# Designed miniproteins, single chains, continued (2): the designs that were tried, part 78

Each design is a single chain, and the fold is of that chain. pLDDT is the mean over its residues in the fold that is shown.

## One batch from the design tools (miniprotein)

Design m6693
Fold by ESMFold2-Fast:
Structure m6693 (fold): chain A 104 residues (1-104)
Amino acid sequence: SEAVREAVIAILLAGIYFGIKVAKRLLERGDIEGAKKVLQDIIGDAKALQELLAGRDPESVALAQQIIDLYKQALATSDIQQMLALLDQIEALTDQLIARVAAS
């Protein structure tokens, strides 16, 4: 069902957005390990989102891949300022993906 697919996409996007906010809060408190645990959970949601977008819109798939790649970069660093900058980029790309999905 298309309606079920759209609902799952919306839930995954909401989970990604909420996870970004939680990870930023943990980093502001100096909790790098806690932030990385949150990011590990959300990367799974981003991969599921990419699979659901496959075959619909190549630009949405490309945005989801960019988000996944930035999450991997965030997990590979232990510099709080670098992680925050990467999360800001992920948030901006997530906003673009939400707008694109809503317009489809």
Scores: mean pLDDT 85

Design m6694
Fold by ESMFold2-Fast:
Structure m6694 (fold): chain A 68 residues (1-68)
Amino acid sequence: SMEEELRKIIREPPNLEDHQLVLQASQEVADEIIKGRKANGSTSFSFTDVEGQLIKRLKALREEQKAG
């Protein structure tokens, strides 16, 4: 599935472009988690929750790159 492909890219980016997109997605997800903690108080996040957000952001960034 597309989700499994994106998960593999997050764990082992195959090229510099995908590596850059993963780094950008990671920064954006980190910013959203910090913002969410300020809004909701101290909520614990699992690796699975973070990975899900990374997949979502990476997918969006890849679609944006293809459109530009």
Scores: mean pLDDT 74

Design m6695
Fold by ESMFold2-Fast:
Structure m6695 (fold): chain A 96 residues (1-96)
Amino acid sequence: RGTEGARRAGELAHRAAEEGRKDGKDKGALYADIAAGLAYISAGVGYATGQSAEGARSAARAAYKGAEMAREYSPRTAEGVERAGEEGERAAEEAE
C-alpha cells in the first residue's frame, strides 16, 4: 500500500542521514532527516485521509527535495535520499 511505501521512503532517508553523520556530514544528514520526517508525516496523512497513493507521492517529493538540498554538503547522503524518493514513487504507482 502507498502508506507502507511512504513509511519505507522515510526509513531509507533516515538511514542516509545516519550514514551521513558517520561520515561527518552533519548538514547533509540534517536534510536527510527532514526528508524522513516529511515522508512519515505524508504516510500518516495518506492513511488518515484514504489517499495512500498521494501520501507516497508526497513522501517521494520530500525525499527528492531533501536530496537536492543535501547534495551541496554530502553527495553520498543525497544519493541515499534519492533512493528513498524512487521507493516512494514506486509505491505510489503500485497503490493506484
Scores: mean pLDDT 79

Design m6696
Fold by ESMFold2-Fast:
Structure m6696 (fold): chain A 70 residues (1-70)
Amino acid sequence: MDAIQEAITEASERAAREGLDLEQMYETAAEILRKKHGIDISPEQIREMIDRMAAAGREAAREIARQEEE
């Protein structure tokens, strides 16, 4: 989990620096996981993990907004 998040972050930074598209970013994240962490994950699985993290982030943001009432 943490290794996957780190790889996605690094891939996103590399994509921004090198002008990579989303597909190349997923491939880069998969490559980082294989080389640095020894984890063999497909780009499709990485996309699903990013989607899941985005959903979790939206849910967390809603919970924080609901607790801050003024």
Scores: mean pLDDT 73

Design m6697
Fold by ESMFold2-Fast:
Structure m6697 (fold): chain A 100 residues (1-100)
Amino acid sequence: MSIEELLELLKKPLSLEEKVKLFVELLRRIATDESLSDEEAAEAIRFAVEELSNDPNASKEVIELVDKAGKGVYTYRLEGRTDVALALLDKYEKELKELI
């Protein structure tokens, strides 16, 4: 699934659990896609974090973790540290699934 397809799916009225799955896949694509510009990556992350944070079922803990995941993946993408970005994403995916 492309980044554009994932972003379009996030605009739909989905459960928080479904949004988290799409969010994680989006961040995984952003961490690994070197053809994507840094600005496009930043915009996609901002959009996805906002969609998850505006979900009425998202707790404060979920919102904070979603923000940390987005910032972490972006930071390590900029550093060329895909290995660290993916490891952080795996950790945050586990923590998010325990909160929802």
Scores: mean pLDDT 85

Design m6698
Fold by ESMFold2-Fast:
Structure m6698 (fold): chain A 72 residues (1-72)
Amino acid sequence: SEEEAEKRAELEMKTLEEYIKLLAKLKNLKVEFKIERVDLETFKVTLKIGDKEYVFEGTPRELREEIEKLLS
């Protein structure tokens, strides 16, 4: 249902938020971020690390991969 899809999206956003926070702590980096829902399956993540800003759009899996590459 539409209601379940919305709840799933909220959970995915929270999971992605915690993932970013965890990686930032593990790498001892100060990271500022913003997560926005684009559609039913995709999100937009903006990451600020020092003087640099990075923007990624995709599924939660794709975003986790890009964030991991960036913070590795």
Scores: mean pLDDT 84

Design m6699
Fold by ESMFold2-Fast:
Structure m6699 (fold): chain A 55 residues (1-55)
Amino acid sequence: SAAEIRARLRELVQKLIDLAIEYRKATGPEKEELKKKIFEVQDEIRRLRAELAAA
């Protein structure tokens, strides 16, 4: 449902904020792993927003 998609988007946006904070503090290989996770979350947000717009 649209309500479930909106709830998931809110969760992912918060996760993205948390990852960005950790990314600023990280160094070396940890920073690269966080960068990958940030891209994954951004991709999921983009897909869910598209699904919500199509509903």
Scores: mean pLDDT 86

Design m6700
Fold by ESMFold2-Fast:
Structure m6700 (fold): chain A 98 residues (1-98)
Amino acid sequence: SEEEREKKRLEKIVKYLESLSEEELKRIAEKLKISKTTLNNIIKKGKEDPTSLSEREIGIMESAVLIKMKEEGRSNAAIAKFLGQSVAQVSRQLRALS
C-alpha cells in the first residue's frame, strides 16, 4: 500500500540520519537554519512513530539527507532514488537550500 511505502521510506531516511555523527548533524542543522536539538527531536520522533511526523518535519529530514548526500558526492538521480522523489524535485530542493 502507499502508507506502507511511505512508512518504509521514512524509516530509511531516519536510519540514514541516525548513522551521522553529532558534529555532522550540528552542521546540517545550521545549514537548515534550525537548532541541532530541533533536528534531533524530529529524528527521534520519526524513529518512534513515522506516522506522527508533520509535512514540515518530513521536509526537514529530506533536506538534511539532501545536504549530506550531496556532500558525499552523490548524483541528484541517486539522491532522488533514495528519497523516493523525482530528479527535478531534488534539483529544486537543492537550489532552495543554496
Scores: mean pLDDT 88

Design m6701
Fold by ESMFold2-Fast:
Structure m6701 (fold): chain A 119 residues (1-119)
Amino acid sequence: SPEEELLARVAAILREAGFSEEDVELFVKLLRGEASDEEIEKLVETVYSMPLERLRAIVAALGELAAAAPAEIRPWAEMVVAVFDTLLRMKEENVPLEEAVRELRLLADALVRVRAALA
């Protein structure tokens, strides 16, 4: 499906950015709406430990990917970018882990709803 192809490209961008295979699998799980709060907390901790410049480069690459996505999945692709943009904002603002997990949970739920609405 176009969604599975987009997820594979997202995973490739994250691998090139230096994330471990375990972290890449957790990101894909988050984007599928399948991640637990403990898994989301681990991802936030991983992102908070990385340089801001690297996270900005990831957000930019994902933005280009979403812009090139087929029109039928573009709203979902844009929401995928919003997850990483939110992680960048939370890191820049030093948002507490508990609050970051709650915000990402809401975005993951929104991703599931947007994907379900695709024809």
Scores: mean pLDDT 85

Design m6702
Fold by ESMFold2-Fast:
Structure m6702 (fold): chain A 57 residues (1-57)
Amino acid sequence: SREELSKQIRETIAQIARLMLQALLATFDGNFDERDKLFEEMDALSQQLQELVKQRR
């Protein structure tokens, strides 16, 4: 349903936000390998988010 999709979209956005905070902390610690890995995970979730948004329309 549209409500279930909206919930999944909201949760996916929240997950991306958490990964972004972790990437910023990794950058602060000079751990660029971990940062790059987190960015890759964010890219995967962003693709999933785009698919969920398409289904909502």
Scores: mean pLDDT 85

Design m6703
Fold by ESMFold2-Fast:
Structure m6703 (fold): chain A 85 residues (1-85)
Amino acid sequence: SIIELAKERLRTLAELLKQRYPEAKSIIDKILTAMEELLENPSAEKEAEVRKLIDEAKQKFPELKGTLDAIYGWLEEEVAKVKAQ
């Protein structure tokens, strides 16, 4: 399914990010969980939670800003595909 493929891609990206930024492991895991929940059941409330966690991560780890923005942009497109089903 679209959801399962997107989750596998998110898990792969999260593992790569944790290898490069081990100090950010905890916040990356929280973002991954929130993104997976958003894909499973899209809602404005879940979107707000993902954005909140990304903003927290950018404040603590500015070096992640560009990567997190890119991942979130991709996620928004995947969520739109799920909503269209």
Scores: mean pLDDT 86

Design m6704
Fold by ESMFold2-Fast:
Structure m6704 (fold): chain A 55 residues (1-55)
Amino acid sequence: TPVLLSEVSEPGFSARLYLDADGVLQMELTGLSSGGETEPARRLSEHLNETLARL
């Protein structure tokens, strides 16, 4: 069964980090802007760092 590690959902942005049924790390991203500075990228980075810090 897939295990959700981290999830962010905001207007115009969605990101999920999870282990699939085979234990492979997967990431799903939606709505990321291609601009020079993106708050979605920062939010994703924060979630990844917090997940890693808890391992």
Scores: mean pLDDT 65

Design m6705
Fold by ESMFold2-Fast:
Structure m6705 (fold): chain A 85 residues (1-85)
Amino acid sequence: SPVDEFVRWLHELIDQIQAAYDAGDLDRFYQLSLQLVLSGLDRIQLLGANGDLEGAKQVQEYLDRALDIIQAIEDGKPAPPLPPV
């Protein structure tokens, strides 16, 4: 599904965001974090426009969790796990 495709991509992107931060590449960290937000918002808009309100809600919940993970990484705190697909 479009939600499952987004969530798989999100897992891969979160790993890249973590790797960029661990490498001290803050420009890449912020660039990838912005890409995550913009792609998540675009997916929510697309699903909502197509009448997939449940899918839009699921993507919003994953986006909120991903933002919590990014904030935890930046703060040096344990990141909460991203829910499985």
Scores: mean pLDDT 83

Design m6706
Fold by ESMFold2-Fast:
Structure m6706 (fold): chain A 97 residues (1-97)
Amino acid sequence: SPLRDQLLEALKNGDVETAERLLDQIAEEIRKGNQQAVDDLVAVLREVFDPRTPYESEEKRKKALDVVRRFLSSDRIPKEWYPRLDTPEILTPFAFA
């Protein structure tokens, strides 16, 4: 997905403003019932929270994690989709934060 790829690039590059805008677009698509947007968000979350994922620096990794954690805490996605995001790769970082 072009939107998924753009979001991952913004997150890996520490472009917080672009990442937040793209997350808002994904949230809006999820609210409209676009299942592809849910799959894109899950793929992004798995990539961001995977400890094997390379970043340009540890600072950019931390920024990506912070942006995503803030987004998930902001209730921007419908609560009915939260169980689908409940994977070890996504929730483990929150358990030890």
Scores: mean pLDDT 74

Design m6707
Fold by ESMFold2-Fast:
Structure m6707 (fold): chain A 63 residues (1-63)
Amino acid sequence: MELSADVIDGQLYIVKREGNVSQGILAETEEEKKLAQELLAKRQAEQAKKNALRIALGLELLS
């Protein structure tokens, strides 16, 4: 099971994936919004890490 978050049309969603099924749940409570923000921050940090690796591999130099 994979748990992540996304922003769709300005709204925070908690995304849950099990096997071939993925479900987006709108973050409505303060606890859900907090969890979604933490998951989104982790996702963004992982993307930034991948971008830094791409730069280190010469795929995006000095931009």
Scores: mean pLDDT 72

Design m6708
Fold by ESMFold2-Fast:
Structure m6708 (fold): chain A 109 residues (1-109)
Amino acid sequence: DLIWENARKLEFSEEEREAIRALVDELLANPDLSPEEIFQLLGDLMDRLNLGAIELLVGILQVLEEELSPAETAALMSRILAALKSVLPDDSPLVKFVEAELERVRAAL
């Protein structure tokens, strides 16, 4: 997808990347977090960094692809997708974005 290929080239500050890494570490440390709790953590980080939802999701994807295996990336993206689906309809652009990226990552397994 050309639009999402361009979005993946978004550059984040080191402060933004450190905050996103802290979120990833929190998700890894707490595998039992509910979808609703994960959604709240995403919203809190979005507010702290003054990022849009798509910008935050792109930043998370970049950190996952840089630091984790494809299997670990797919597992965390699946949890983020469940979090989004707990609050948003399945036809939401955010849900569709994460679904498409998850399918791409899973195809590489």
Scores: mean pLDDT 80

Design m6709
Fold by ESMFold2-Fast:
Structure m6709 (fold): chain A 78 residues (1-78)
Amino acid sequence: MEERIKKAIESAKEYVRTELGLEVVEVLAVIQHGDNLLVVLRARSRSDPDREYDVLVTVSLNGEVLSARVLNVSPAAP
């Protein structure tokens, strides 16, 4: 179980980095939802580090990213 969660987090981070161009700051939550894992990440844009994004990434049991969406955008804390 722990290894699957770790792989899902790494897949979600890689997706956010490569496809969304964001740097992951924190893992906020990992939630089991049926056969999928929902990974909630806090990330910053490298081009605008004063903004933080909360991103929900849905990862399959095979470690494939099925979907990603931005839940919230806020100013970064100093």
Scores: mean pLDDT 79

Design m6710
Fold by ESMFold2-Fast:
Structure m6710 (fold): chain A 80 residues (1-80)
Amino acid sequence: SSMAKQQEILDRTTRAIREAAASLGIELSDEQARALAEAYMQGGLRGLQRALIALGLSPAQAVALVRELLKIMGRENAER
């Protein structure tokens, strides 16, 4: 179903955001990572960037996390 696919995308995006944050030494709670994944699903990369800034990350940290997330997601897409 479309809802099950949406949940899969949310779970995968949340995991990728946690991996990106961990690689950069940025600490995120599970709740924060999920909220960021929801922001990405609603507004794409711009939605994610705005949500990162709203959480108190610097512009440099937000840009670094977005770049790392794109690398992680690019690798997952290449393995399919």
Scores: mean pLDDT 83

Design m6711
Fold by ESMFold2-Fast:
Structure m6711 (fold): chain A 61 residues (1-61)
Amino acid sequence: SMDEILQKALELARERTEELGLSREQQEAVFRALAKEMEELGENLTEEKAREIVERLIREA
């Protein structure tokens, strides 16, 4: 379901930001950008796209 994709994406983002030792400000920026992009995709959101967004945002942080 879409809720499961959202939860997995947020969990992945949290784990990845913690692994990389990102600051609280950087973590919040990643979470905010992720939430926005997932909302913009809406019904077109998939697990693959969510993972790609997380990894891109982590690289940009």
Scores: mean pLDDT 81

Design m6712
Fold by ESMFold2-Fast:
Structure m6712 (fold): chain A 71 residues (1-71)
Amino acid sequence: MPEFELVDDAPEGEREAAALMNELIKAKASEEEIRKALEPVVRRLGEAEGASEEEIEEALARAVALVVKLL
């Protein structure tokens, strides 16, 4: 069976990001507040996956856009 060794793609990190997005939606946060709150989480997850700085920034932009659409 595959080990629960979550080197590149930690479910805990995904849960943390999803919970944070949900809280930002509930709070009706501004786009700037959403970006600022998500940046450290997206960066940590991207670094764990070996993503470049550019890829991390693109992922952050997409996450912010997704949350803004749900407001």
Scores: mean pLDDT 70

Design m6713
Fold by ESMFold2-Fast:
Structure m6713 (fold): chain A 82 residues (1-82)
Amino acid sequence: NKLKELQEIVAKGVEGLRELGASPAQLTLARLYFAQIATSKNVDEAKKKLEEGLARLAEAGASPEQLALFRKTGKEIIELIK
């Protein structure tokens, strides 16, 4: 079930970001962009949403380690939905 796998990927990514010290605002942004990536119509739109999410998290003060985990999680979502 792709929905269950998606929920597990998102939950793991969000928890990992929390463990790396992401703020509540950064976690909210991460959840928003994971949802945007997951509901993209095609892979190109999903990649665009991943880069938008990275830019917004960086602007919100996310660390390099948090940005790397966000990118990894977003790529896992894209691989699942393609």
Scores: mean pLDDT 89

Design m6714
Fold by ESMFold2-Fast:
Structure m6714 (fold): chain A 68 residues (1-68)
Amino acid sequence: MEKALENAKSKDQFEVEVAASMALMHFTILYKETGDERYREAAEIVASVAGDVEKMPKALEEALELVK
């Protein structure tokens, strides 16, 4: 997940989109495996800013803080 946040801080839009996709997949898998609602909420935060590369780094940071 930390690597996804690093990619999201990139100026390359493609790397930000890859980071978002990886984060959504990661949180979705963890939610299915653990049942912990924090992973569902983290996935929703990332999904809510999908396609917005300017908002994505902050959304990923908020999602990461939620699941710590």
Scores: mean pLDDT 75

Design m6715
Fold by ESMFold2-Fast:
Structure m6715 (fold): chain A 71 residues (1-71)
Amino acid sequence: SSMRDVVVRYRNMSDRYMDMVRDGSPDSDRDSVNRDVDSTFMTMSRMFRDSGYFGNMTMSDMNRMMDDVMS
């Protein structure tokens, strides 16, 4: 599923960003990865919207939707 692929990509890049923060990577390197995380999140959000998810999306709702796609 293309939606599953986007969720996997978002989670992998988000984990990488958090590892870079923990390991003290330079701001410029972290900013580049963070832009990719944001771009992937926007793509994922659009795909959820197009799949019938609508209304006020909290982070908890987004996490639940990602878990549903991954199951």
Scores: mean pLDDT 77

Design m6716
Fold by ESMFold2-Fast:
Structure m6716 (fold): chain A 120 residues (1-120)
Amino acid sequence: SPELEELLEETKKIIKQVDEVLENLDNMDVKEAAEKLIELAERLLEVGEKALELFEKDPSTSPLVLEKVQELVEETKRLLEELKKLLEDGKVTKKQAEEFGERLRALAIGLATLIEHHLK
């Protein structure tokens, strides 16, 4: 599916940008890092919701794959709400930004893996 291929490429771009934030955490403001991670998590959520819609429309998609994509979307929503709350409260630390970045990276890799498997 050309649409799934585009979502895979966008997911790979998100992974690269998360890696850039994590690599540069020591050299950037923690609030700036958190804001960038929020933007990347919002992009991953949009990609995940679009992937979920495409998988739901494909009768060859197994219920287990569908459940896993749904889980990734819900975990991304939880990550967004947690990080936005920490930023709003002025409580975000460098360690928390690193932990949220690693969580976001894992979610993006999980989504990319599911899309790649479905395309093969």
Scores: mean pLDDT 90

Design m6717
Fold by ESMFold2-Fast:
Structure m6717 (fold): chain A 86 residues (1-86)
Amino acid sequence: MEKKKEIEKLVEEVAEILKISKEEALAGARTFAAYVVRTGDKEKAKKEFEEAMKKEGIPKKATDLIIKAADLLIDEAKKVIEEKEK
């Protein structure tokens, strides 16, 4: 279904909360998605990210939205990594 539209909405909300561009918010979500793919442990990566964001004073709402956007981007990150190998 409309994964791209859901990602766009999540990224837009993050950008508004953090006062950054949508491109910066998307880059952050993609970076976290790639980290999850490379570590192979989504729960551990999520916990480490939540703790890091809490330490930096980032609102939990923004952190939760980034994690949701990254979750939708994990399938795309896997495809990009697999495509580069072939």
Scores: mean pLDDT 77

Design m6718
Fold by ESMFold2-Fast:
Structure m6718 (fold): chain A 71 residues (1-71)
Amino acid sequence: GDLEEARRLVDEALAQNPPDPETAKRAAELAMKALRTASKEKIPEAIGLTLQAIGLLFEAGLKLGVKPEKL
């Protein structure tokens, strides 16, 4: 499902140096989608993946010279 796909994309982005912005963005989108539809027991995992994906997106943007306020 969306949560499992988000986890896979987060792990893929974590393995990259720098993280691919498109992979990080897709991970964030799927993690946020999973969070909106998560069962109670999956909410902490979905929150964790969402925050991790957003962090990777900021890292990718900063390393590629994108201003943080434009991310």
Scores: mean pLDDT 74

Design m6719
Fold by ESMFold2-Fast:
Structure m6719 (fold): chain A 111 residues (1-111)
Amino acid sequence: MSAEELLEKAIEKAEEALEAAEKGDVEKAAKYVIEAARYIAKAALTLEDVTLGIGLALRAIGIAIDAELAAKKGDAEGVREAAEEVLRLAAELAELLGNEELAERAREALE
């Protein structure tokens, strides 16, 4: 799977997380945020700039941890915020890959 394909999957999962959070399904929303973060981490680790790639992967892991902790507390707002952060990170990674269409899709999902 290419970095762009991984990132597209991350955006799809983050969009599903926002929909689940809006419906009050905190556990489902957190699961989708964690899946999105895993795809972002995998895509980030394909970057030639290894230091940047590791940094972005660690940010994705941090978002996944925040989502899991929010879900354990029943905090729908916290899971929604984690979904928004994973979309912002996806947009940043899309820009780094030169994929303006994926960056725009991730930003549109934040509306």
Scores: mean pLDDT 88

Design m6720
Fold by ESMFold2-Fast:
Structure m6720 (fold): chain A 97 residues (1-97)
Amino acid sequence: MEREEELLEEAEELLEEARKSGDPEVQLEAAEKIIELAERALKEGASPEVVKKLAELAIEAALLAMELSDGDLKLILRAIGLALRAIGLIFEAELKE
């Protein structure tokens, strides 16, 4: 339980720093790191609710990057790819129930 709370706090801090940066590259890096936290949580048997919350935070970071991409197709495609990875983790968490 405390370990799950620590992962969520780390993810929320990454998202907040990425939001404050105003830099889509930093926001994409935050999304990727939060996805890695979600994948680790899923592998270690964390609750489905925690995995889903981590995935949702990663999607939010990816969407912030898309908004600030100013039509850069490479940044947009990276953001879409990260969001799809996060959605996949939500499905995997649901299937464990």
Scores: mean pLDDT 84

Design m6721
Fold by ESMFold2-Fast:
Structure m6721 (fold): chain A 90 residues (1-90)
Amino acid sequence: SESEELAKALIEILERVLKWMKENPDASTEEIIEKVREIAEEVLEKLDEELAKEVKEQIDVLIEKLSTMSPEEAKELLELKLEHLKEALK
């Protein structure tokens, strides 16, 4: 389904960001946001235009939330969102 494809794209982005954060434990919130944008752009280039638009809208909302958070809060939000997305696919 479209909702399943959206969730899978977001899961890929979040897993890649969290992996990078584990390898870069001293990363600032600004660096985390930059990495979210970079990874999202790579994922978006492989998606259909309509799905890419929906993923981009979700990522833009996520970036706005991250901009108000510490790195620790950002990590917790990303981990929680990833868990919720994975649960929704079961």
Scores: mean pLDDT 88

Design m6722
Fold by ESMFold2-Fast:
Structure m6722 (fold): chain A 83 residues (1-83)
Amino acid sequence: SPVEQLYNELKGYLKSIVDKDLYDELERKLNSVKNGSLEEQLKTIKEVTKQVVQYLESQGDYIKATSAGIFGVGIMVELELHS
């Protein structure tokens, strides 16, 4: 399914840019809404994106923070197109 592939791409990206403990938390959040409404999925992806951006900014990695924000918006747009 395009939606399943999109979640796998998001999870792969997150796993590459955050530590394991934060990744495990974010994966639980994403898994909790993946079978929910489009509105719930978009809200959760937005919250996950905000949390990742804040984490990267706290590490002083403003370039990765900006990239993560853009990636999250792209995932939300693609999810709307496939839902």
Scores: mean pLDDT 88

Design m6723
Fold by ESMFold2-Fast:
Structure m6723 (fold): chain A 102 residues (1-102)
Amino acid sequence: SQSDQQQAINIIQQIIDQIDTSSVSDIQRSIPYLIQAARVLDTPEGRQAVRLFYQASRAKTRSDMQSLVRQGLQQIQRGIQQNPDRAGDVIPYLQQALQQLQ
């Protein structure tokens, strides 16, 4: 639904904002949930996000990890904007990811 789409976009923005101040450990704990969010979205953007999140999990610097996670979240947002009906399935995993960051 459109309300689920807006909720998902709001959670994505909160995750992006939190990533800037989150520890490497907190970001690492969030990544499995972000991968699940991208998988259940099941769009080309979701598949690209999965690849970006796996790269983030292997990143050698905090800056690279943050950049890759933001890129993956931007892909999820694009996929949700094009597929509003998929947003509801994605929300629980985005919420779990956000909980790991604070």
Scores: mean pLDDT 91

Design m6724
Fold by ESMFold2-Fast:
Structure m6724 (fold): chain A 72 residues (1-72)
Amino acid sequence: SAEEHIEKGREHLKLGVEHLKRGDFESARRHGLEGKRHGDEGARLSETPEKKLEAEILAGLSGIVAGVASAV
């Protein structure tokens, strides 16, 4: 469901940021990519504009985490 993907996206975004803070760039990149995947799927499955936007924001932020982790 959209809600399950949004929740998993939040978990992966949180973990990605935590791993970035620890200097674990490989784990941060993987979590960022998974958060983006879940955010993208959540957006696709969302039946309301509000849930779709929430999922798109999660995908975007998770993509930024993956990008930052890949740049170092």
Scores: mean pLDDT 87

Design m6725
Fold by ESMFold2-Fast:
Structure m6725 (fold): chain A 68 residues (1-68)
Amino acid sequence: SPLDEMEALKAQLEAAVAAGAPVAELARIRAQLIELMTKHPEDEEIRAIAREGVDLYDAARARAAAEA
């Protein structure tokens, strides 16, 4: 289901952040979350997971920028 796919993408993003993956890789996973959300715009649960993923990406990107 789209919801299961969103949960899998979020888990992949969390694992990538924990592993210190490059921002480019995090951005790719974030883009997949947004694309899937765009295909299901009325699904509140999908939108909530996408927001959580974007927030996680934004925090990781800010940390990477501060460490550079």
Scores: mean pLDDT 84

Design m6726
Fold by ESMFold2-Fast:
Structure m6726 (fold): chain A 100 residues (1-100)
Amino acid sequence: SRERIETILETLQIRVDDFPPKEKAVLVEGPGDPSLIPKIAEVLQQLGFSPETARAIAEEIVKRVGTENLELIAAEVPNMEAILLALESLGLERLLRLAE
């Protein structure tokens, strides 16, 4: 649900009310594949966020959480399963293919 997503975002110190996103110069780059942002944003839009807000939240999730930490979030938020599948198909699968 939206309320569950908002709780998880608050736990990560990501505030929905602080969007649109802060300037790029203020954002710290972390682990994550930016190609996953559109897929995460699609899921957030299905949960009732605007396209602009959904993209901003998706960028912060990819930046702060990384792929491995999203499994912990998925346990709290069922709708995050689609995000994990997108990460696995686009992020982790690419890394595995490059390692082969």
Scores: mean pLDDT 50

